Designed miniproteins, single chains, continued (2). Designs and how they scored, part 29

Each design is a single chain, and the fold is of that chain. pLDDT is the mean over its residues in the fold that is shown.

## One batch from the design tools (miniprotein)

Design m4972
Fold by ESMFold2-Fast:
Structure m4972 (fold): chain A 113 residues (1-113)
Amino acid sequence: MKEEAKKALLEATGALILAVQEVDPDFSEILDELVRAALAIQKGDYEKAAEEFRRASQLAREKGYPEIAEAFDLVAEAAEALINGDYEKTISLAKKAYEIAQRVRERAEAARA
């Protein structure tokens, strides 16, 4: 469960990186926050990961990306749940963030076709 929760959170983070790159490839500030969050998760620093996701959410809202901001709030909450040992909540929230990221990415890709 703990390794599955970490994996789900990392997979959601990766999906968000791909979604942001597709929607706004020049949004380096958010991409930097996401890379820092992924590294923090790998090191087991979930408090740092949650902080980076909360900053990414604020930046996304300021730039007019409310769905991406919602996904960042979900992975921040997932990281907080992981700190508390709530692996089932972490997996559930990470999966919701992953689904939002996939929808956003697919919509952005379709708009360029």
Scores: mean pLDDT 86

Design m4973
Fold by ESMFold2-Fast:
Structure m4973 (fold): chain A 57 residues (1-57)
Amino acid sequence: MESLRKGLEISIEHAANSDDPVRSLEFLKKQISRMSPEYEELREEMIEKIEKLIKEA
C-alpha cells in the first residue's frame, strides 16, 4: 500500500508540472478510477486530491 500511495503521489506531481496540467490531471484521474475494488479507499483519496488540484489550476 505505502509504495503504491507514493507512486500515485509522484504521478500527480508530474501531471501537475506538465505542459497541460489540467489535461494531464484529468487523464490521471481516469486511470486511477479504474483501480481494483481492494484499493477503493486509496483511489477515492487520490481522486479527491487530483480534483482539488484541477480546481486550483
Scores: mean pLDDT 78

Design m4974
Fold by ESMFold2-Fast:
Structure m4974 (fold): chain A 56 residues (1-56)
Amino acid sequence: DMDRALAEAEARGLRYLPVIKEANEKIDELRATTDKPDFEINVEVSKEIAAQVAAR
């Protein structure tokens, strides 16, 4: 569960807290607005997060 993983990471005070919060909001929005399966949503958000981390 991505939401649980993000909440747990946030509680641990990770350096990338702002990126984690943004990812959680995007997952929630996609789940509310699309009929896409969870695995597809997770892959899409994960790719975006990886790109943001690489770009810094």
Scores: mean pLDDT 68

Design m4975
Fold by ESMFold2-Fast:
Structure m4975 (fold): chain A 76 residues (1-76)
Amino acid sequence: ELDELLRKMQEAGEAGDVKKTQEYITELAKKSGLSEEDSERLGTLVGKILEGTATPEEVEEAERLEEQFIEGAKAK
């Protein structure tokens, strides 16, 4: 279920496991109906945010993509 993937993503992020966090967010986005390109872009942006290398513009982009997949998940 999406809730289980969200929980695993949160736990991986809190543990500092950037790779697992990216994998979970990419899977969540794909299951929510985002394209493969947008899903992988979101994963990359989340990784940069966790590493502290994201620009403010990249953070805003990640938030917009997150809103899109959250809405997609609710529509299923």
Scores: mean pLDDT 75

Design m4976
Fold by ESMFold2-Fast:
Structure m4976 (fold): chain A 94 residues (1-94)
Amino acid sequence: APSPAELRERVIALARRIYEVLRPHGVTDEQIEALIAHLEQSSLADLLALAQVMIWEIDEALKHPEDYTPEEQAELQALRDELRALVAQMRALL
């Protein structure tokens, strides 16, 4: 099973990929780096909660598919699925 540190690194990597897609849609580099700093200091329980918020943000973005290219939509769906798998792994450790 992955360690809490390994799960944190995976969530941070997914956060960077998610906000790379969302950057042209009004997310600033300052906001992204602030979130990453928060993730780096998070407990496993807080990391789980933040991962769930990121899933919610992807779901909200995908309600407006006209704002995204087909490639961006496919990437957001793939990132959401990867993040859901990490949430399941984090829940198994709590």
Scores: mean pLDDT 84

Design m4977
Fold by ESMFold2-Fast:
Structure m4977 (fold): chain A 81 residues (1-81)
Amino acid sequence: SLEDELERILANARKILSEEEVEFLEEFVKKLLEAKTPEEVRKIYSEYAEKAVERLRDDPETLTILLSILKEMADLVIKHL
């Protein structure tokens, strides 16, 4: 299911990201699951990508990982809509 696939991505993220970044992803997932259209998913992705850039402007390695995960989750949700 979509929820099982998202939880798998989160479980993998918990192995490599800080608790703060994982909480950010959990908030993102909660927002994504409220979306009813691909346009709403893209808007949520854009908003969280901008927040990630602002938070991790001095940590490009973690930013790259976080943006990759955000994109993977957003694309997965769109696929199930």
Scores: mean pLDDT 89

Design m4978
Fold by ESMFold2-Fast:
Structure m4978 (fold): chain A 100 residues (1-100)
Amino acid sequence: HMNEFAKQAIEIRKKIKDENPELYKKFLEALQRFYEKYGREEMAELSKRITDEAKKKGVKTPLEKLLIAADGMIEFAEQHGDEELVKALRELKEILEKLK
């Protein structure tokens, strides 16, 4: 389920890029560090958690799925003590919520 996580991450990045290019750059740097630090198995587990939560909540729109993905990534980053990534993801979530 890495492909689904990657697709959601791409969609999130595109929305940030359109709204705030500087935040987009910082987000890409934080996300790249996240991928390098946690590895493939952790990304697969995160993808599963996001998919399960989306199914549980019965979300119908891509934006709602992106919000669930952001929440899942924030929780994962918090569990691993990555304060910089948590901050970047929370700023992302605020932008996504304004797009509702």
Scores: mean pLDDT 70

Design m4979
Fold by ESMFold2-Fast:
Structure m4979 (fold): chain A 133 residues (1-133)
Amino acid sequence: SQEEAIRAALERADVPEEVREEYLEAILNFLKRTRNPATLSPETIALIPRLVELGVRFGLDIMVVLSALMTVDLMIRHNTTLSPETLVRLSMGLAMMKLENLSQQEVAERLGVSVSTLSRFQKRLEEILAKTP
């Protein structure tokens, strides 16, 4: 099941058990409320540990990490050529800009990505979102 796959992915995250359980509940509840169908690609599920670890490392709100998770899934479904590491970092960057009101420069510096790469990724996401309900 998707729940079992997400739980298994979270077990690989280098975070405390209570944090893993909190993220499991948050992810499952978020998917049920925000997506139709409420399913993630297997490739997206495999990247959950990296997203959670980054979120914890940078002290980010759970909603920031969940927003990044949705961006990762959308980009994977639209055949992104980005490496998994770059995709995770850029998706977190856009979520931080949107939910924490940070500039592209501040986010790019914090995540170790270039401003130009983050800007191109944002434009690509906006194009996808404009063409899909």
Scores: mean pLDDT 85

Design m4980
Fold by ESMFold2-Fast:
Structure m4980 (fold): chain A 94 residues (1-94)
Amino acid sequence: MEEVERLLERVIEFVKKHFDKYSIEEILAAAAYLIATGRDEVTEEQVKLLVANMDRPAPIPAIQVLMDAAPTAKSLEDVLEAVRRAIEALREQL
C-alpha cells in the first residue's frame, strides 16, 4: 500500500534525524508512536511521556516488534531494521 511505504519512509527519516538525540528505548518509543498514529513528528517531551507510560495496554503487533527490539538494539542499523520489520508486520495486518 502506498500509505504504508510513505509511513516507512517518514519513520526511517525521523530515526536517522534524531538517533543521536535519544536513547535506543526513546527512539523506538517515538517510532512506535509514529507507526500507531500515522503522524509525521513527535516532540522530545512526548517521547519522555511515552517511555514513562510503557505499562499501557498491548499495542498493535507492529509496535510489539519495536518493543521486542529494545533490549538487543545497539546501533542505528539495529533500530532501522526493527522499524522495517514493524512496517512489514503492519502490512501483513492490513
Scores: mean pLDDT 73

Design m4981
Fold by ESMFold2-Fast:
Structure m4981 (fold): chain A 60 residues (1-60)
Amino acid sequence: AERTAALIEEVRADEEEIQSLSREEAREYVEEKFGEELRALDEDGATEVTDVIAEILNKL
């Protein structure tokens, strides 16, 4: 929960940067910066963060 919330806040803090990229660049950015931390979360936490990322990417 704590790690999940912290990662969501980091993703949200980068939302403007991510949205300034192309869809392909944004996906690469997210994987490079957050991918390892996502894999370290439990299934529920990974799902919550992935949903936030998908929401941001779907705006591109």
Scores: mean pLDDT 77

Design m4982
Fold by ESMFold2-Fast:
Structure m4982 (fold): chain A 60 residues (1-60)
Amino acid sequence: SDLEDARRSLAQAEKALAAGDGAAAASANWEGYKMAVRAGDQELAERARELLERGLALAS
């Protein structure tokens, strides 16, 4: 389901951020965001924004 796909993609984004892999994190986060929006889950969409913000801070 879109919800399960969103959760898996965002979990992958978190692992990539922890590993310092900004490119993998950005890719997984974008996929998770799209799935969260399709599922209508605003909490997951907001989580994706938080992960994107942390990724951008890491890249700075």
Scores: mean pLDDT 81

Design m4983
Fold by ESMFold2-Fast:
Structure m4983 (fold): chain A 90 residues (1-90)
Amino acid sequence: MLELMRKLAKPKPLLQKLLRSVGITEEVLTVSQILSGIVEWAARNGLFDKEDPTIVDVSGTELGKLFGVDKIDWRDREGVVERILSNSTF
């Protein structure tokens, strides 16, 4: 897991657009930097559940469309990293 977090990846266009909205403009980033950008984007859009801050409701959002899910559990690090890798090239 930690080694995957340091892996360099190029976000695909829709993910790159999301990252640019939070000030991340680099073409190639570590998976950790992509994850941090997604967390910042979710925070700016008020998507963290107030009762369980590990859950993010992404229904109807660009991120939900990218990942094909309505909710993300941030405790599922492997699932989140897999979705980032599926939306990136190397």
Scores: mean pLDDT 77

Design m4984
Fold by ESMFold2-Fast:
Structure m4984 (fold): chain A 97 residues (1-97)
Amino acid sequence: EKKVISPGVVEAEDLEDGNVKFTGTGEVVFEGVKPGAKIKATGTLTLTDKKTGEVKEAKAEKESTAKSENTTVTVEVEMVGPKGYEAKMYAEGVVSE
């Protein structure tokens, strides 16, 4: 079983209610996987309050079947929070039989 970690990208959108919508996107590249293997990518979006250090997390999971030895799976996670939070995205992947 091979575990892969990938840094993600975060996009922030101001909402009419004064909150911010954070969209985290992570791409997990699975290399050297046999076609037909089951692959799972998990994305984690973390919001940290810079004043208090409070952390909020959301996760999304995407399962797929490898099409080739090199397969990319994209996961997206959304959170709504107040202004002033620091957003970070990361993704990880696991190959199973």
Scores: mean pLDDT 78

Design m4985
Fold by ESMFold2-Fast:
Structure m4985 (fold): chain A 64 residues (1-64)
Amino acid sequence: AMAERQRRSRELAREIVEKLEKAWIDEISKLTGVSREYLEKVFKESNAEEIDKLTREAIEKARA
């Protein structure tokens, strides 16, 4: 049924976003040592400046 396809697509989109969030939190926490709780809060608040800053710090640490 078309309704089930739309429902599954929305569920898949949610799962993809959750997986991306989890992957970002795991990698940034591992590279920067920032707490997972803080990273979850930053992501939940959609703080783009802090996300960008933490991502840059992780890249610098990965290259060092």
Scores: mean pLDDT 75

Design m4986
Fold by ESMFold2-Fast:
Structure m4986 (fold): chain A 78 residues (1-78)
Amino acid sequence: EFEKRREENLKKLKEMGFVTEVRYGSVEEGVENVVEMARRVRRGEKPEGVLILPEDPEQAAKTAEAALKIGEEYLRRK
């Protein structure tokens, strides 16, 4: 179930042009990556680039969902 939610969120992020590459790493690396995406949106920049996901399916799904919400915020601010 979490793997399916992760894939659905990744598909949306790729369709929005926010994710060009997916890498797997620690939960900490995933959080830092999502925080950097949020900083880019706050500066008016498109949050485009690498998405780092934890290997745990539940944590990966949550990280992908957080990234998707940040991308949606960028689109709403435009």
Scores: mean pLDDT 78

Design m4987
Fold by ESMFold2-Fast:
Structure m4987 (fold): chain A 91 residues (1-91)
Amino acid sequence: KYIEKIKELIEELDRAAMKAVLDALNQGNTEEADRIAKRAREASEHLQKAIEAVKNGDKKTAAEHLRKAAEASPSPEVAQKFRELADEIEK
């Protein structure tokens, strides 16, 4: 259940980040596009670590990585979903 939810959030993050990068590039803001891409990569790395923690039965570590993914997320909406899933896993 949780691994599939994290995978769905990775897809949502990728879609949000791609739109934000394209919007920044369309405005001629290459620096902002690079910043968004870097933040999305950092968030994605934490989501992969959250998946590994779930596979190992380590709910606390999974929730910690989901919260770190939220901090790195370039999308506030997706960040909130990471925090909600972290709270669900730790209950």
Scores: mean pLDDT 86

Design m4988
Fold by ESMFold2-Fast:
Structure m4988 (fold): chain A 100 residues (1-100)
Amino acid sequence: SMEDVRQLALLTAIAAGIAEELYKETGDERFKELAERLRELLDRFTELEKQGKNPSREEIEEAIELLEELLRLAKEKNAPQHVINSLQSLLRQTRAILEK
């Protein structure tokens, strides 16, 4: 639905911002790579919304994989608990869209 693609774009934008901030704080290039991939995915979801198209299951699964990797790296780098909680919330919300 258009609500789902809009929600995916919002969740992806927040995740990209978190990855960018973690890159700035840690200097770990893996966060930069994740931020770039999340920005590319955000552009795809934004284009789908403009075209009135639903995201594919594969595109939602890609978002989940990127969020899982971001959460894993954030934990590895001892990110603050509020950041970990935010990423877990984003991941849960993205999974809920896939399960519809």
Scores: mean pLDDT 90

Design m4989
Fold by ESMFold2-Fast:
Structure m4989 (fold): chain A 100 residues (1-100)
Amino acid sequence: SREDVARILEELEADPAAAPLMTLPLEKPGEHLLDRFENPMTLSEIRELLEEGLVSPEEALEMLRAMIDDVIANNPPDSPVHAAAVATRARLDALVARLG
């Protein structure tokens, strides 16, 4: 499952529709799990934590969902960032569904 979640993160990072999210710094509800990290959380940082074994696959997915949902909640519905977040969440859900 770690390898499967890492592939999901890689596919999301490679998707042009997710480009507005790739460098967007976000604070997340789950940030207390990473309270020593002062850097903005990105898709790349979540993948690095997963690959280094610092978080479980389930924790990585939770962080990713929280990040995307925060973007959706805090950006106007007509913004490119909001559209990218909605599309990325739908793709994340589809990729996770393929795992079972």
Scores: mean pLDDT 68

Design m4990
Fold by ESMFold2-Fast:
Structure m4990 (fold): chain A 78 residues (1-78)
Amino acid sequence: MEKQRAEAQAAKAAAEQALYLLTNPVPIPEERRPEYLALFQRFASQSSSAEALAQALRDYWEQRLADAQATLAALAAA
């Protein structure tokens, strides 16, 4: 369905943007700061080091990207 494809495309774009910002030293867009800060606080309480926190954030967005790509592939194959 076109709605499911649009939602999966939006999820993919959001995950790609987050991964780009984690790998590139650019300012986080103001509209994304509350979302990224909430994720930072969530993983910071579970992380023993800055490196563990950075890896947890990367793993989170890589999983979101993989889920979105899998959904798009399934919709394209159907």
Scores: mean pLDDT 76

Design m4991
Fold by ESMFold2-Fast:
Structure m4991 (fold): chain A 54 residues (1-54)
Amino acid sequence: MKITKGDTLQAISDKLGIPVNSLRIVDENGKEIKGIDPNTPLEQFEGYYLVTTF
């Protein structure tokens, strides 16, 4: 799903009931972006995708 402005990974984790470490961000080319702080504003990743891991 596409990232929405104003959210953080922690806020999305809290809304979905999914641990932050199960949430990942991939760029428009499908590469994972590592080292993202859970409190980082996601608007800087506009156009990127949020994915979940099992």
Scores: mean pLDDT 71

Design m4992
Fold by ESMFold2-Fast:
Structure m4992 (fold): chain A 68 residues (1-68)
Amino acid sequence: SELDEALDAALAAGILSPEQVERIRKAVESGDLTPGDLLLLAAAHEVKESPLTRRAKEEVDARQARIE
């Protein structure tokens, strides 16, 4: 799946640990993503582009733009 591809790419690149991958997968499925989980998904977008990771990066960038 798209989520699995993004999480596997981040794990291979050393951005996420196996425990973080499992936690984020469950959080996406339940809708309980924390800001920390969103940042990790945005970082994964730099390794493997997907609509899911792109959306996470856009949300992070939008929040950063509002602060700055």
Scores: mean pLDDT 71

Design m4993
Fold by ESMFold2-Fast:
Structure m4993 (fold): chain A 87 residues (1-87)
Amino acid sequence: KEEAFQQALQLMGQGQRYRDQGDYDKAVQYYLQAAKVAEEAGLPLLSQSSLYAALSVRYAQQGDLESALEYAGLAQRYLGEALRELE
């Protein structure tokens, strides 16, 4: 459980790195991989956070900055909730 949570966070960190470098395709790949790891481990809030992060990147690629910011905010809120559920 804890190992899968840490793995998903590391993959999300890689997604953020590639996004910041402008490699949006790799950013999306890492966020989707984080979502899969979280889903398989039974971590739905972390999985949903990663999916919203991927959507944010895709909308940014399309020039839809309003939707990109909306999904980035959702990703951050779901990540915060996932972190609060840790004992």
Scores: mean pLDDT 86

Design m4994
Fold by ESMFold2-Fast:
Structure m4994 (fold): chain A 68 residues (1-68)
Amino acid sequence: MSAEEKLALARERLREEAARLGLQPDSEHHLVLPDGTVVVAGYDRARRQLLLVEVHEGRVRVALLPAV
């Protein structure tokens, strides 16, 4: 899977999880790590919540974190 395909997958999962949790991310950031891991972060300022989606070697991880 290419970095572009991982990014697209991460963004799709972020959108799905945000909808499920009732979040409306105001900003999106992504990072591609040297090992090929792609991380996408969506921040909902009104709810002060950070939604993270990580794609690494065919595995997808999702985390919801309180943001400062």
Scores: mean pLDDT 80

Design m4995
Fold by ESMFold2-Fast:
Structure m4995 (fold): chain A 89 residues (1-89)
Amino acid sequence: VVELPPVVLTTERQGDVGTVTYTIESPSPDAVVEARSMLLDATQETRNEISGNKLTLTVVLTLSPQLAAYVERHSEFPGLKVLIRVTLK
């Protein structure tokens, strides 16, 4: 089991949706990969795609009604942050 260092990424906001794409190279083609992301006050959808020895993680965050209202009122909102943890088995 190999745990990769956690990474904090800022999503790209498109209306009420924030998206992050993260690609990692698996150390072994037989490795089992488990990826998780977390964000408060949003609904999270995570998609994993494996091609050869590479894993692409796509995280789509849908803002809560309260957070969406906040973002609409603050045009300079820097975006949503996501903590990504990846474990290779």
Scores: mean pLDDT 64

Design m4996
Fold by ESMFold2-Fast:
Structure m4996 (fold): chain A 65 residues (1-65)
Amino acid sequence: MEEEVERLRREIEENKDDLGAVEHLGVEHSHLPPQRIYDAAKPVVGEENARRIAGLVETHQRDAA
């Protein structure tokens, strides 16, 4: 889990100027808890964008269940 969160954060840092790509990365890692996605994204894209991405992950998990 921690290794996956670190990889996600690194990928978000590489794509920080493209919020659509960052949102897609969150959905790709939808097996992670939304809180972990939020924690990974917040320092790179800010709190507001991190909350939106975590919300997308939560919605995707609901649809997949």
Scores: mean pLDDT 76

Design m4997
Fold by ESMFold2-Fast:
Structure m4997 (fold): chain A 81 residues (1-81)
Amino acid sequence: SLEDKLAEIKRGIAELHFRAMMAKLEGDDELAKKLMDLVDQAQDYVQTSITYYNNGDYESANRYLDQSRDIINRGKDIWNS
């Protein structure tokens, strides 16, 4: 469901935010900044998705959640590099 997808995306954003905080604590300010920039982008896509959902455009809402997921996956690839 779209609700389950939103919950999954929010968990992914929380994980990415935690990784950014860990990078900051370890003194890797460049990695922390890159990961936080991706957190902000993913959150913006979630907010856009919610706006479309509230307007009854479920197809666009789902597409923006997919874009948020792709940003999260990119962050995960960067962290695991």
Scores: mean pLDDT 89

Design m4998
Fold by ESMFold2-Fast:
Structure m4998 (fold): chain A 78 residues (1-78)
Amino acid sequence: MDKETIEAIAKIIVYIHNGDYKKAEELAKKYDMTTLFKKLKELAEKGYSIEELVDYAIEYEGLTPEQQELLRKEVEKL
């Protein structure tokens, strides 16, 4: 997975956490991540934290340790 895609996942997570579902969905459609978006939205609606949404995305996408560090860093920037 390239850096641009990981940056997109970070933005999707932050938009979902902030309740900006429309922005999150538009970005997810651009990167063909609509399934991940739907799952993250379900978890957020159940009261899952931003850290738990990040952990879910890591597991769902099968991210390497280096990609996990990049995702966490990009989420913290937003």
Scores: mean pLDDT 85

Design m4999
Fold by ESMFold2-Fast:
Structure m4999 (fold): chain A 65 residues (1-65)
Amino acid sequence: SMQELVQKFTAASIYAISLGLKAKQVSDTEIELESTYKDKEVSKKRLEEAKKYVESLGLKVAKVK
């Protein structure tokens, strides 16, 4: 349902923000993640952690910046 999709995107967005990332919905099932970290190693680890969580919700990560 639309309500379930909104809840999944809300959970994904809150988690990404807690990791210092930005999240943007790009389709009904896809999210874009953007790192705010200047350190490339920290950025990679945070993006990978967020991607695993997003995928656990049944969503797809379309873009990583």
Scores: mean pLDDT 83

Design m5000
Fold by ESMFold2-Fast:
Structure m5000 (fold): chain A 72 residues (1-72)
Amino acid sequence: MFAERAREVAEKAREKGMEKLAKRAEEVAREIEELEREIKEKGEETPEQAAALTAKEIEVVGLEWDIENGIE
């Protein structure tokens, strides 16, 4: 559910007027959705895909922290 969380982060950023963070959060959500779709279609997750998802999940958490602390 990190794609959904990233979209929620984007919405929160927009509410605070942080357009740059909002756009990045939406981009990350799209990237997660694309990776999850590929994994689901193939029925297999590669170590590279797992690492990419983890990195994007960490980015979502960081963006949420930046929004909460007014960094932008």
Scores: mean pLDDT 79

Design m5001
Fold by ESMFold2-Fast:
Structure m5001 (fold): chain A 72 residues (1-72)
Amino acid sequence: SREELERERQLLGQLLALARLVKEHPEKVEEVIENSGESKETLAKLAEELAKWSEEEIEELERRRRELEEQL
């Protein structure tokens, strides 16, 4: 459904934004997590895992997000 695609797009967008933040501006990660309103512990663990991701894995998420945008 459209609602499911929109939720997937939102989640992929958030995940991709965090992955890029971790890779490009690691010094800002703590500040962004504190200001997010989400669980600090959960986001910190996610950021740690995303730091291990390859450029190809990030590009794959970008491609998936683009596909979802085209279906909406």
Scores: mean pLDDT 76

Design m5002
Fold by ESMFold2-Fast:
Structure m5002 (fold): chain A 121 residues (1-121)
Amino acid sequence: SKEYLKQLAELLKQAAESAEEALKNVENAQKDPVKSLGLAMAHVFAALGLTHGALYLAKKTKNKEKIEELLKKAAEHLKEAEKNLVNAQKDFVSSTEKAKKHLEEAAELLKEALELAEKEL
């Protein structure tokens, strides 16, 4: 059945979109730091949860080793983004710049995993 591949693709799409929404909120943090960093953190947690769900489904894929590698790297970048968003309370400029880079890398890795999953459909 290709149903698990459709579910994996949907989770990966949502995870990438959540990482991109987190990035957008970090980019807007200078205008409203409390609200924007709070929304960025919520989107990081959403992306992490979706990425862990995708890791479970990836075990059934033909390209499981490559997809799992990409998703584990994406999860590490999302965790580093979380740490930097927490640190933004003490070092706003450096921490938000690091969070942006980690979120960009996470989104790219999630999109690559999505492309691999969709090729199996």
Scores: mean pLDDT 90

Design m5003
Fold by ESMFold2-Fast:
Structure m5003 (fold): chain A 64 residues (1-64)
Amino acid sequence: MVKELEEQVKRMKEEVEENPEKWKEEIKKVVPGVSDERAQVILDTALALHEIGLAFEKELAERK
């Protein structure tokens, strides 16, 4: 539930902050030909979407 999502998002942010180049390379494997700048935007967008999803789940839990 929300706690599992919270831990997953926290771990993901920590791993990205610890080694951002590793995650940019993983994005380049999935999207061949993408530039470093574009890979960074994709990474930032993915992180933002996960944080929005977590916030949405927290609001739903409060409403129950």
Scores: mean pLDDT 75

Design m5004
Fold by ESMFold2-Fast:
Structure m5004 (fold): chain A 59 residues (1-59)
Amino acid sequence: VPALRDELTKLTKEKDDLDKKKKEAEENGDTVMAEKLDKERKEVEKKLDEVSRELAATL
């Protein structure tokens, strides 16, 4: 399903962006920002897992 594949790509990019921002916040000593970004990353990871399962079932 094209929509599921597009969503997977979008979520993957979001996770990568959050990983980069978290690393940057950690390097700058911004613990509050790093914690917030970690929480957002986990939420995106949950969505990725769900979309990946649906895509695999569709293939």
Scores: mean pLDDT 80

Design m5005
Fold by ESMFold2-Fast:
Structure m5005 (fold): chain A 102 residues (1-102)
Amino acid sequence: LSEEELAQIEGGVEQLLEMYDLDRDGVITEAEARAYIARRLDEERAREQRPPLSEAERQAVVDAAVARFMAAMDRDGDGVVTREELRAYMTEVLLARKAALS
């Protein structure tokens, strides 16, 4: 990886931590991912002027989204996404984009 590619990976890691790491401890817990995803769902529905979801529907949508997020990033299945796991994910994203351009 070039210095520019390494900078892109680290920038992506810091951006994800800024968005999801609400307590700023350098890791993303399932609870923090859930809080962010729920907030984004609420903001998106408000923007689209759609009625609020029922509690059961909202919980189901958030649970599914959290499960997908954790499956993608929580590589060891411990319920916590570390900086190293975020870096691995961002590296895979960058490599996939490079392969698509090849």
Scores: mean pLDDT 76

Design m5006
Fold by ESMFold2-Fast:
Structure m5006 (fold): chain A 75 residues (1-75)
Amino acid sequence: GPPPTVTAVVIEDQELTDEQSQRLGDAALAEQARVQAGEISEREAMQRLRDTLLELGIRARLEEVPASEEAPPPD
């Protein structure tokens, strides 16, 4: 079948203000902590980050990207 995809947040190429950058960082850390605790998936964390970016007036979208395939080392 097709390779698995992961959801990523894509930010348009524009400069962020210090306040926007700080809020994005805080949101990213909070969502990462929730993923690490097993409370939400990485996909849900990306969706929440995208919503935070939109609330801050930053143009952002969700994109499905192919997951990297890691082959085991040969014997």
Scores: mean pLDDT 72

